# Designed miniproteins, single chains, part 73

Each design is a single chain, and the fold is of that chain. pLDDT is the mean over its residues in the fold that is shown.

## One batch from the design tools (miniprotein)

Design m2685
Fold by ESMFold2-Fast:
Structure m2685 (fold): chain A 65 residues (1-65)
Amino acid sequence: MLKEAFALMRLMAEAEDLGSRVEIRKENGKKVIVVYAETEADAERLRELGKEVEEITGWEVVVKK
């Protein structure tokens, strides 16, 4: 079990539950996860989780409304 895989699965599951769209893109050789939140409350929740996922995976997580 890889911590990175688990962290990514948690982020994807939370985004799906909130109805948020997720895109994975590559910028300057680095993987970036972009999450599109519908509400400010969802955006705040996803930013909190995204910060944890960034620390575990080293991937950048950007939350947009």
Scores: mean pLDDT 79

Design m2686
Fold by ESMFold2-Fast:
Structure m2686 (fold): chain A 78 residues (1-78)
Amino acid sequence: SERDEEVRRLAEEAVELMKEAYKAYEQGDLEKAKELAERYNELLRRLAEVAGSEPPEPLSTEEVVERGKRLLEIEAAG
């Protein structure tokens, strides 16, 4: 369905935001990392709304960056 496609797209976008937040952090761009983390939290709220679920607790910039690092490590191991 259109809703299922939208949920999938939002979930994929959230993953990319986490990765980009870590890349920004790695480059020393702390302002961009913070902005990307804020976009991630907003996207997760929208995803929950579209999916009809409760929104998760917002993550700090440090938490989003750490998750992005972990995702890139998993990809590099594959």
Scores: mean pLDDT 85

Design m2687
Fold by ESMFold2-Fast:
Structure m2687 (fold): chain A 75 residues (1-75)
Amino acid sequence: MSKEEKAKEYLEKGKEAYKAGDFATAYEYFVKALEIDPNNEEIIKEFLEFLLEAGPARTEEEAKELLKKILEEVK
């Protein structure tokens, strides 16, 4: 399985957990997707939306700052 395919698999699992209301599991899968493909624009956009709608971020600016910190941790 390619890096891109595996990252997308974790992204889909994160989205499924989010739809089920399991925000902790959703967060873990989004982080795993970013660890595999940190420059994937689709993963970045979906994670930003999750952080804004269901995570600790209240604004898009806060969501972007949190994502930047997460990316620094996974590198």
Scores: mean pLDDT 78

Design m2688
Fold by ESMFold2-Fast:
Parts: structure tokens; C-alpha cells; sequence
Structure m2688 (fold): chain A 55 residues (1-55)
């Protein structure tokens, strides 16, 4: 989905050291607002992106 793709990209930027923990949290909240999903759902998409980028 578009949310999962956005989470994947954000997670990859975090793993690459391009954004801080605070920026990651702020961007995850922004994704929740953009896609009309819960913060938990957006946070899960980002967490999966971090895991995938770390493998």
C-alpha cells in the first residue's frame, strides 16, 4: 500500500542515519494524519520499514 511504501522509505532514511529518532517519530505522526490511519498503524509501517532496511 502507499502507507507501507511511505513507511519503508522513512525507515530506510532512519537506518541510513539521515533522520533522528525525534524526526522519525514526528514523520510517523505525519503519515498517520496523511493516510487517515491511527498512529499505531503508521508506526507499525515505519517499524517494518526499519526492519527491512536493516536486513
Amino acid sequence: SALDEAGRRLGARYVAGEISNAELAAEARALADRFGVSPDEAGRAVALGVIQASA
Scores: mean pLDDT 84

Design m2689
Fold by ESMFold2-Fast:
Formats: C-alpha cells, sequence, structure tokens
Structure m2689 (fold): chain A 69 residues (1-69)
C-alpha cells in the first residue's frame, strides 16, 4: 500500500499532483481546507487526518477502519 501512502503525502503536502487529484474528483472544498491547514504548522495532525479522509473519498484504500459514507 505504498501507493496509498504516497497519495496521502501528496495531498497533505499540497503538491500539484495532490491538488489535481482533488480538483478532478470535485473535492474543491477539501482542497481549500488542506491549503489553509498547510499555512499553520501546528495543524499537522488535523492536516494528516483530512488528507487520509480525502484519499478514502477518492476510493483509495488506506490502513485502519474504513469510514461509512
Amino acid sequence: RLEAQQTILQIASGSEKGKELLEKAGLLETLKKIEELNKDPSKTGELSQLAVEAARKLGIRVEGPRPAL
């Protein structure tokens, strides 16, 4: 599951590829929230949780219990 971890990292870091994935999926609200959290280094934990949730919304399987939508 290295691929899922890489995608989560790309989303959390605000990389161009991460932004593109969120835009293509129509998760613009999530994208804006991630960019906002990236401006505050004290919000790293919140940013990580949001990135994992965004990856799950994209259909990417990650370790841990899967949220019911």
Scores: mean pLDDT 72

Design m2690
Fold by ESMFold2-Fast:
Structure m2690 (fold): chain A 66 residues (1-66)
Amino acid sequence: SMEELLEKARRTLESLKEAIANGDEVAVRAAVRELVELGVIDPERARELLARKDYEGLIRLIEENL
């Protein structure tokens, strides 16, 4: 359902924030991949932001779609 998808996306966003705070680049990429698969963020835009390590821009884009 939409409610289950949004809840999973919110949990994944929290995991992303923790991964960023911990400098865990593997966990950051895993969380972003999950958000792309859930349709929360565009895959091309996600790749650009990850390549630049623009984590504030990533979080903003995800929050705008939740």
Scores: mean pLDDT 87

Design m2691
Fold by ESMFold2-Fast:
Structure m2691 (fold): chain A 61 residues (1-61)
Amino acid sequence: MATKEDIDKAIEIIKKQDRKNALEYVRFLAELDPRLQPAVEALEKGDYDKAIEILKKIKEE
């Protein structure tokens, strides 16, 4: 499963609007933790706020 630190790093990259690095990193984490797949889909659609919300919910588990 993705760690809290992994998820915090993903959120930081998204907030910097580095879409390419954000997508690559979140996709990598989604291969290890399928719960992150909806965040990948949100990033692919350019919905950064939704991606961050999904990641925060997973981080709290």
Scores: mean pLDDT 79

Design m2692
Fold by ESMFold2-Fast:
Structure m2692 (fold): chain A 76 residues (1-76)
Amino acid sequence: SHMERAARGLRIVAEADRETVERLMEKAGLTPEQRELVRQILDAKEGKREAGAGPGRADVLFDALSRIAEVVEKEK
């Protein structure tokens, strides 16, 4: 399901380093808006100032995470 793919994508972003996530975002063809939301998660993970992901952007973030998971799945 889309939600299961998004959950896998979130785990990938949480466990991988920034360089790996940046490569995956490029390969997944994410929009600038999707990349910004994922970078906010990376910034929060690295202990920088809190990520300001707005509540109205959840669907855009979930789509981005799903595309990251799809790229990783295709590399196996």
Scores: mean pLDDT 75

Design m2693
Fold by ESMFold2-Fast:
Structure m2693 (fold): chain A 110 residues (1-110)
Amino acid sequence: MDLFVNLAEILYYQLLGKGEEAAKIYESIKDELAEFLNKEKLSPLEIAAKKALEALIEKDLESARKYLEKVKELAPEAKRLIGLLEANLYYLETGDKEGAEKIYKEALEA
């Protein structure tokens, strides 16, 4: 799950225009990401998390909500991942940077 946490954090920093911070996280996970992309069988949780991230990148808010709810259903204990996905979705829906930063900060502390 750490890979998806890092990917959600990269997306959030990119949304904030913090490309340098996003690039640092990417450099730390690029080998793990390459291994994941070559994985032939994904778990239901990995599928849901991947689809949530893809929907956020595409700004498909309906699909992002659907797959975020699936992540919550499959792994309610994944508080950090859930919170980072919620922060991304909230910012895309509202443009409220301060509200999104609060959700993001609480997610990092989980």
Scores: mean pLDDT 81

Design m2694
Fold by ESMFold2-Fast:
Structure m2694 (fold): chain A 78 residues (1-78)
Amino acid sequence: MPSEEEVVEAVRRRGEGLVALAEALGAPEAAELARRATELGVEAARALAEGREEEARRLNEEAMELLARAMELIAAAQ
């Protein structure tokens, strides 16, 4: 199983890639949503590592909602 730091690093790398894609397409709102989703994903990973499973689930659900919105804006910008 990956460590907390490995999960956090993976979440940040994926977020950085999505932000870069959104910025390249001229979709600044999508980039902002992707950044926020990444922050919530990191918080969820840390909450899970601390045994706060319910909080981690809630944070991850919120992150997924923001990510879906970012992806919609990216698709519209292409």
Scores: mean pLDDT 83

Design m2695
Fold by ESMFold2-Fast:
Structure m2695 (fold): chain A 92 residues (1-92)
Amino acid sequence: GKLTSDSAKSAASSAKASGGTAEVKVEGGKVTITLKGSGPAGSVSAVGAATSAEIEGGEGKTTTTGDTTVVELSGLSKKDAQDAGEGAKEGS
């Protein structure tokens, strides 16, 4: 829903504002957002996106390795997954 799409957009925007990049992939009901070069701002915003997905009845997972943070959002409706992916792309 709106909370997850807004948070996904925020995560991508935070990465870009920090001089990093955001890559978005939508596969069925799963959205993967890869944030690179964003430092702590990107990883914190990524946790927000994952938490938002959980609040809306889905699942969120964040993995940070070096300068890369990957957010996996799953268990969402097709519409919510599409909305989250579009939000993240708008933030990129």
Scores: mean pLDDT 80

Design m2696
Fold by ESMFold2-Fast:
Structure m2696 (fold): chain A 99 residues (1-99)
Amino acid sequence: MKKKEIEFTFDTDGSPEQLLAALTEFGKKVNEALKEADEVIVKLTIRRGGSTLTVTYKIKKKENGKYDIELLDVSGTGAYQPVADALRAIAERERARRA
């Protein structure tokens, strides 16, 4: 199976037009990667002011035409630290349910 990795950064301090353009570009990269690979690792970084949220997750194709999404890593600074902590807790709970 082919694997592909994509990395993307969003600066939410930009204009709505800049954010929409960045979201469109991100969506194209994810869709192209999913057409070429059975497994895609996505590293997404969101910035707002002095705060940063980085999320790494894996998308796997299933035989039923659906996707399985697994959170691999999450980190946050400033205002995003509580968000990162919450996402990490959810991921740990999900792993415990799979074990």
Scores: mean pLDDT 77

Design m2697
Fold by ESMFold2-Fast:
Structure m2697 (fold): chain A 96 residues (1-96)
Amino acid sequence: MMAAMMAGAAAMAAGVAAALGEGEAKELALEAAEEAGEAARAAAEGKYEEAAREAEEAAELAEEAARAGEGAAKEAAEAAARAARAAAEAAREAAK
């Protein structure tokens, strides 16, 4: 449950970063939102190893979006990265 909720939060934050960003920051944030959404679906299906991999990818994309972005877009991307990292950790614990 926690992994799916955290991945969902990451997808929402990345979506906000994409709405506020432009150029490379927007594109990276859209990719982060897609991967975080896949992680949430995998976790909801009990596929925790898959969820952990997708959440890790979402975190990396969100971190890149934060580096490329400014202001509110950067802040939203940083929030997405934190949520995605938390989702990956929760999924790894659930996979044990």
Scores: mean pLDDT 86

Design m2698
Fold by ESMFold2-Fast:
Structure m2698 (fold): chain A 86 residues (1-86)
Amino acid sequence: ALTPRPLSPEDEARIQELVDRAKKLIDEAGKLLKENPSKEAERKLFGAQMLLLVAQVLYDAGRADDAIRSLEAAIKTLEEVIEELK
């Protein structure tokens, strides 16, 4: 059975840091997309936003390690989008 575990303060702080970073990158990617529209970059940005939502669901379920992994994947995708749009 998938049982939630108690979150450590360190997990909580790390997730908050990654969420804040992802939000900054989403805002930057959105601005670049307005200047240089790209359907491929738009799809990747949408995928990264979905990974952020999945991470929030995993965090609420007490799955901190999975939430962190999903956030790191979102951040990597967002960094790729930003580099493609520069």
Scores: mean pLDDT 82

Design m2699
Fold by ESMFold2-Fast:
Structure m2699 (fold): chain A 69 residues (1-69)
Amino acid sequence: AKETLENIIKAARDMKLSPEEIVEVLRLAARATGDPAIRQAYELAEKALKEGKSTDEIIEELERFVKSL
């Protein structure tokens, strides 16, 4: 879970992913792995997107979440 989320965060920065793209990557990862921590990260990012948060804000929230794992 932690390594997968760290890789997604890195890709989001390196590829300059939009909030919508970050949510979609996390949705696919959650479905592929069945990991509850990845599912929680997806739900966190989806909520942040619905609240109008920027890419940088979503990445920061995901980094805080990963540090809590």
Scores: mean pLDDT 85

Design m2700
Fold by ESMFold2-Fast:
Formats: C-alpha cells, sequence, structure tokens
Structure m2700 (fold): chain A 60 residues (1-60)
C-alpha cells in the first residue's frame, strides 16, 4: 500500500461526511465536495479510521 492518499486525507482534504453503505463500503465526502466510495479496508489504508472514521454509539 502507498502513503500518497494519506497526505491528502491528513492535511489537504478533510472529511465532512461519512455514509455507511449496506455492502460494508463507505461513501466519503471531502471538504472540496469530492465524493468517493471505499471498502472498509481501503478506508483504513487511507487512515480514515484513525482520523475519526466512525463514532461509537455504545461502550462496554
Amino acid sequence: MTREYRVLSDRTLRITALEPLPDGRVRVTFEDGATTVLSAEEAEALGLRVGGYAPRLEAA
């Protein structure tokens, strides 16, 4: 995997919306209005999960 996309998600392009899809994929909207659909593995590879990918609804 490459780190080129991590630079964009880390500083240049901020995530404004995350929409979970029924197939387990995620639609990501960036602050510039761009949208893309990523698998859970692709989202993690881009650091989206580490960058506040999904808020937990409950804690055990």
Scores: mean pLDDT 55

Design m2701
Fold by ESMFold2-Fast:
Structure m2701 (fold): chain A 68 residues (1-68)
Amino acid sequence: AVEEAIEHAERAIAATTNPEARELLRQAVEALKQGDVEKAVEYLGKAREIEELPEVALAYAAAVKALQ
């Protein structure tokens, strides 16, 4: 669900030390809150490529599930 994706993305923001990943995660949360799940999946995918945190992977999986 979208709510699960937001929760995991917010936890990922708190855990990340990479400023580029953090900015992408912030944009993903904003997109999810606006209902733009497709854009959120794009941002979360890019964040995963920069820093593979468990919370980023969980946020990505939840967003993809919400898109389908």
Scores: mean pLDDT 83

Design m2702
Fold by ESMFold2-Fast:
Structure m2702 (fold): chain A 79 residues (1-79)
Amino acid sequence: GLASRETIELGLRLARALRAGDWEEARALAREIVRALGGGEEALERALAVVEEDAALIAADPEEAAEALARGEELLKEL
């Protein structure tokens, strides 16, 4: 796999930031994850777009989004 323990820990921090509504922290963590995986500018732009889309979904339906993020956080723990 391409994910080190450090990268997995960054992923878990990203999931927690999204659940907390800390969009600035989530964007910073997305940048660090893309960097750790050797991704370029295009990968970074896509990751930031996903963070913004997730933020909008959480704002539209906070309960459903929280459940989806909790499931994602549990999946990340298995990586």
Scores: mean pLDDT 68

Design m2703
Fold by ESMFold2-Fast:
Structure m2703 (fold): chain A 116 residues (1-116)
Amino acid sequence: KELLRELLELLRKAGELLKEAIRLVEEGAPNSEILKQLEKAIEVLRKALELAQELIAAGHPEGEGIAEQVQGALETLENAKEAVENGAPNSKVKALLERALALVEAARAIVEEALR
């Protein structure tokens, strides 16, 4: 349960960072501030993916589902980062961030169920 608890805290942190990034996009904050939040979220999710891989190696059946959701969130955030860097409309950036948040929340739900 230790790996699952650590993973849950990382997913909670990623969710907070993504909600802040969405707020910054909605208020028209500078791209540099949005990118800083995205880079922090990507770093946290990379650590979450490492723990999900440890769960898979330990034979935990929930590990594959968690890894899939976290990897999907990372790919979506890399697309969001590129969109911000290329000056894409805020609506496109927001849609990508909301998709990444949904994937993080899906991963979190799997972890919370496994901890019951």
Scores: mean pLDDT 89

Design m2704
Fold by ESMFold2-Fast:
Structure m2704 (fold): chain A 61 residues (1-61)
Amino acid sequence: MSLEEKVEELIRRVKEIIEKSKSQEELNAQLRELADEMEAEGVPEELIKRAVHEALEEYAK
């Protein structure tokens, strides 16, 4: 999987987490797990932080 495909997967999963999470605590916990998983797959931390921030701005309204 290319880096671009991994970023698309990350954004998709952040959106799912936002839609399914019922509390800020649950959202934070699931986002942390996702970030750890993506970092383990070789996605740079800076890119993970940026993608999560952009997805939260778009979908958490």
Scores: mean pLDDT 77

Design m2705
Fold by ESMFold2-Fast:
Structure m2705 (fold): chain A 76 residues (1-76)
Amino acid sequence: MEKEAEELEKQGKYEEAAEAYIRAGEEHRSRGDYIAAAEAYEKAAELYKKIGDYEKAEEALLKAQEELLLHLLQLF
């Protein structure tokens, strides 16, 4: 998933790449990899900002913050 997203980004397909990073984050979350999920959502947010979709960028950043909180809670 992330490799697919990186390839789409290299091709300049930023919207498709952002969507692929969202899917990668969802996959990481389902496996309990909250740090990897947060990183994927942050990359999606960056790409949404590049295409001017600030609403989706904000949603992705909120997802990343939630994943980091879940990671912190998992350590306790």
Scores: mean pLDDT 83

Design m2706
Fold by ESMFold2-Fast:
Structure m2706 (fold): chain A 68 residues (1-68)
Amino acid sequence: MEEALKLIEEGKRLLEEGRALLAKATTLEEVQRAIGLILRGIGLRLEGALKLKKEGMSEEEMKKLLTT
């Protein structure tokens, strides 16, 4: 569980960082960096969710963790 929660937390952090960067991006380089952070964040959250599902967490509990 600890590893799965850590992945979800890190993914959430990267997703928030990427979204904030994308909102203020004015160059192609900044947009590319923002999108990279967002995609990595999504990937980590999905990986964490899959690990939680294997450990017996309910779909409702996982949806609450992912819906932010």
Scores: mean pLDDT 79

Design m2707
Fold by ESMFold2-Fast:
Structure m2707 (fold): chain A 119 residues (1-119)
Amino acid sequence: MEEERRRLLQEVIDYATKAKELADKILNLARENGASGELIQAATGVKAAADRVIELARKALEDPSYLPGLRRAVDTLYRLAEKLYEAAKKDGNPEIIKLAEEVLEQVRKIREAVDRLAA
């Protein structure tokens, strides 16, 4: 149980780190292509939410009392990742849309891992 919890929390950290890196790529492309403020704001929000997920997952490795806070942070990250995907579709840049889809994929994997921690 302890080893399984540590493995799942490490998966959360790894996927959240990848989501953050993908959001950084979106921000760089947005700056280069004169993208909307909505897209820039959404990508910035995903980065901040991913950092919070990483922080809480690291704390949960030492103290399981952080698990409810982690679940709430993951729900926030998922909502922001959906907003990022919608903003990317409105912007219409195919490369940014693809990166936003990859962000959603990473966040879905985070939710799957966190759901297994709550069981």
Scores: mean pLDDT 88

Design m2708
Fold by ESMFold2-Fast:
Formats: sequence, structure tokens, C-alpha cells
Structure m2708 (fold): chain A 74 residues (1-74)
Amino acid sequence: MSPEEQKRLVEELAARAEEALAAGDAEALIEAVREYAALLKEYIEEALKDDPEKLAAKLAELDRLLAETEAAIR
């Protein structure tokens, strides 16, 4: 999958998260955010596959942001 194709899938998941938020469905929002984070990890892995140190740092950053986002939704 190309970075451009991954970006489009990430944008589609973001739209699903916005729909869940508009509906007031916290559980659906958390699920959409987790799916979004999984696709974003794949995008980062492809973008930084030639730089393992930056890859590890960015994945750790994403995990931290995901935890903060889940806490904010609850």
C-alpha cells in the first residue's frame, strides 16, 4: 500500500470517528480511534522503514497520544 493510499484510509477512519462523536457514541469513537492508530502505525512503518530509531520513537509517540485520546473520550 502506498503512503497516499494509507492516508486516504486514515482520512476515512477519521470521518467515521467524527460520525461516532456526533452520535455521542463513546464506545464507537474509541474503536474508530484504535483502528485509525493501527493504520497510522502502518503508514509510519512504511515512511520510516529506512530509519529504525525514528520509527521506534514515532511509534512510541503514537501509543502515548492514543492513550491520552482514549482517556479524554472517557
Scores: mean pLDDT 76

Design m2709
Fold by ESMFold2-Fast:
Structure m2709 (fold): chain A 91 residues (1-91)
Amino acid sequence: MVPNLKAQLEELEEELKKDPNNAEALTKRGEVYLELAYFPEAIEDYEKALALDPNNAEALRNLGELYALLHAFSGDESLRRKADELEAKAA
């Protein structure tokens, strides 16, 4: 069963109030935003996590998958290039 995403979001927001530079909490909140289809918020959290930890494989993979998803909906080749670059970094 999928957990209550709203409860997870509230818990992560409280952790980020204590430590705004927690790359792990930012990555997890990005995942919750992705599940909620809050794509701009998910991108912001993943980009912030990668600014703090450029080798965060989970954030690299999830952001790459998100850009690939957005490319599939829009046909924007710049998003496909971003997805390919992030996937290469995650490998």
Scores: mean pLDDT 80

Design m2710
Fold by ESMFold2-Fast:
Structure m2710 (fold): chain A 98 residues (1-98)
Amino acid sequence: MELVPPSREQLEELVERAKEDGITTVMALEVLLIAAQFAYGENSPEVADLYIALGKAYLATGDYETAIKYFQKALEIDPDNEEARKVLEEAQKKLAER
């Protein structure tokens, strides 16, 4: 049983759509995350990329607390991920400025 993970380009398109219809985009990303965890394992780079995409989608919808949790999960898999660190800092700043 093998599932092809979504491409980075497809994940970026879904994050952009979160700005327009965020809840539907978040639900789609959560389904893809579950599929990737089964196909690649919980600590795979593919799962880390999906955590970043989910965090960005939640950030776009204003759910900063949930965004922070997903970025932290991505950093648990890849602590040196500069993208995840930058978006985590952005989410933390937005939460503090609310």
Scores: mean pLDDT 76

Design m2711
Fold by ESMFold2-Fast:
Structure m2711 (fold): chain A 60 residues (1-60)
Amino acid sequence: RELERVRHLIEDLRLSKESLEKAIERNKDNPELVAAYEEQLKKGEALIAELEERRAELEA
């Protein structure tokens, strides 16, 4: 159950990352908004890395 939840969270975060990357492309004329989205991407990538480590622990 916990492993399923972690896998689901990783997938959701990866989809959010893709949406954020597309939003950056659409809003290139707004550097303030792009900076905010880039900050969100960095936080998302850090969370994905944390969850991937937790998934590996649960699979061991």
Scores: mean pLDDT 81

Design m2712
Fold by ESMFold2-Fast:
Structure m2712 (fold): chain A 52 residues (1-52)
Amino acid sequence: SEERYERLVELLNALRDAGHPDADALLAQVPFGDESQLDEAIERLEAALKAV
């Protein structure tokens, strides 16, 4: 969904701006076009951002 993609992009940008060491690896793991995995990806990125 559009909202999920927007959230995902925001999280990726936030992780990169925060200097997260795995930001590029996390970006590469994003399953664009697979809604069943997209929620898992968002959850993972949110957890990574909270850990920064």
Scores: mean pLDDT 71

Design m2713
Fold by ESMFold2-Fast:
Structure m2713 (fold): chain A 70 residues (1-70)
Amino acid sequence: GSEEKKKILRLIALKLRIIGLELDIELLKEKLKTASGKEKEELEKKIKELEKEIKELEEEIKELEEELKK
């Protein structure tokens, strides 16, 4: 098998992880609609943490996609 297959499988794994994180964010945003005070603050912090993870994973995806071009 080529190096390309390994990169494709990793790319798929990263994309699936992003989907999971996006679903978690949507659930937290739903809770945020009815939250107030301290609960609201905690939910907003969790959302920011998950959004940061998604950005880091998107950067890894870009690197892998550039490697696949070479």
Scores: mean pLDDT 86

Design m2714
Fold by ESMFold2-Fast:
Structure m2714 (fold): chain A 65 residues (1-65)
Amino acid sequence: MKKIVVVHSAGDELAEKAVELLRKVFPDAEIEVIKAPDREAALELARKLKAENPDVLVIPVGELQ
């Protein structure tokens, strides 16, 4: 795995925690963070990125209650 994209609609804290965990598990991976205005936009962007770049791991992060 060479590139990981984190798409988030939550506050920066959740994205930061996700990036920290990914760095520990995949230290050699390139991690890109993209902020979306809401959960629906984040999921749509994640689907588009995965369809265009099937070899890239795309992780949508939103508010989980």
Scores: mean pLDDT 72

Design m2715
Fold by ESMFold2-Fast:
Structure m2715 (fold): chain A 82 residues (1-82)
Amino acid sequence: LVEEARELLERGKELLKKALEALKKGDYEEAIRLADEAIRLFREAARLAREAGDEELALEAEINEGLAGIVLGVARLLLKKS
């Protein structure tokens, strides 16, 4: 559980990084897709971390989920302007 949660968190972070790069390049549809995938991974990571009793890992996943949500929201707004 802890190892699986860590793997999901790291994969989510990589997708969030790619979502932010897509957003900077004006590829809003790609940014939306990547951010949405990151959110799903962070939610699963937080769930598994809490089941394992790793509150710090769960909190890190929840913070990153919030950041991915911001990227998703911004990308959706900018896509409508394009």
Scores: mean pLDDT 88

Design m2716
Fold by ESMFold2-Fast:
Structure m2716 (fold): chain A 58 residues (1-58)
Amino acid sequence: KIRTWEILETKYFDSEEEAERYAEEVRRRGLPAKVVKLPDGTWAVAVYREVEEDVPPT
């Protein structure tokens, strides 16, 4: 079994305040969220989910 973090959703915003507000709402639901500033001035919020998969024996 391996445990990984998968991006469940990425949402884009024009302002840091809107991105942070969305990230806080996600965190209140118990999910980790990260706010990232993109080179073009857009802000992105990445929402993560823990995924556990069975690794076949090798």
Scores: mean pLDDT 74

Design m2717
Fold by ESMFold2-Fast:
Order: structure tokens, then sequence, then C-alpha cells
Structure m2717 (fold): chain A 63 residues (1-63)
């Protein structure tokens, strides 16, 4: 599942590490957001939402 993760730049490394820890893949890194492919799993989403510096996650549903 592709997501856009809005984050605090001070916590960039923690956010990237959290994405990798849930089996995700970083697609694009910007100053205030990261695009990532993550498992379509509530546990993965919950872990990312509880990561320091994560402000919001927007899922991009595949039709």
Amino acid sequence: MEVVIYYDPANKEKVIEAIKSVGGKVLEVRDDYIKAEIPKDKEAIDKLMNTPGVKAIAAVPRV
C-alpha cells in the first residue's frame, strides 16, 4: 500500500527506520513528507502513527 507520511524533519531518521521495520520501502523523501510502500496492515499503520515526529499518514488506495 502506498502512503504519504507527513513528519517533523528533526525525526527523519526515526521515521525512515520505522518504515523499514514494518517491512516498508521508502519511495521518495521530502522535507515534510515521505512516500513509502508499506504492508496493508493495521499494525504497520499503527506503529508508524506512534513513531516520534509522524504528524499524519495519508493512504493512497489502489483501485
Scores: mean pLDDT 78

Design m2718
Fold by ESMFold2-Fast:
Parts: C-alpha cells; sequence; structure tokens
Structure m2718 (fold): chain A 96 residues (1-96)
C-alpha cells in the first residue's frame, strides 16, 4: 500500500514535468524561428542550446518511460511530440 502511493506521487511529478517541457519547447521553437528570421545570431544560439538540452532530456525521459510498465501512453506520446516539435523547428531554421 505505501509503495503504491509513492509510485503514484512520482508518476504525477513526472507527468507535470513533461507537460512543462512540452509548453517550454513550443515557446522556445517559436522564439528560435523568429530569431533566425530576424538574423539575431546571439539569441538564436542561446535558444538552440536550450532546445538541444530539452531534446536530450525528452530522449532520456522517453527511454525511461518505455522501460516503466505503468507509464501512461499519454506521457510517451507527449515526449515524442516534444522531440518531433524540436526536430521540425530545427529543420525550418535550416531551410531559412
Amino acid sequence: MNWEQLDEEILKSFEKHIDEMLETAKRLVEEAIRAAKEGNKKELSHLVAHLTGLYLEASFALRAAENLPTAPEEVIEKLKEIRDLIEKGFAEIDAL
């Protein structure tokens, strides 16, 4: 019983963190595309570094979630969405 409660709290904390990562990725991708269009190389470099960090964190979290039998499918889908969003953002910047 006590073990199940601890697992639920850990899972809820993880889900909240993933939601925050997705919102941050959406915002930073839009800001990076804007910086690229404006030719703001300094801001773009900072935003690309931040997005690369999020991409790596999402990739590690996805591997961990795939190895957890109780991981909700929604969490796995959101982690994939974060990675796909960042990859699409970088592709759009490279096409400019």
Scores: mean pLDDT 81

Design m2720
Fold by ESMFold2-Fast:
Structure m2720 (fold): chain A 115 residues (1-115)
Amino acid sequence: VEEEIKKLEEELKKTTDDYEKAEIYKKLGDIYFKQGKYDEAIEYYEKALKLYEKSNAHPLKIAEVYYNLGLVYEKQGKYEKAAEYYEKAAEIYEKLGNLEAAKYLREKAKELLKK
């Protein structure tokens, strides 16, 4: 795991493209989330989000990061923040015509807000 982080950090130093940097930051966020390092996961997901937005990445990439932020905040017990990010992801899925994903995420957000 430490070796994978090192490899991604080295790749990040060599990368100048905003979209490619966002992909690396998202992968770092995924690794830290899997390790239970939620604050680091959030930091990397937020960096990925900014670069995806700056590079005019496909809305699906932005929705994926919002969903991952929702999962991390849910694991921290920050249910209002988790619901906010699930709703942001749902809005993008709805605009893209993925009504099933949008419905799933909105139902998940509603359940978290009842806690």
Scores: mean pLDDT 88

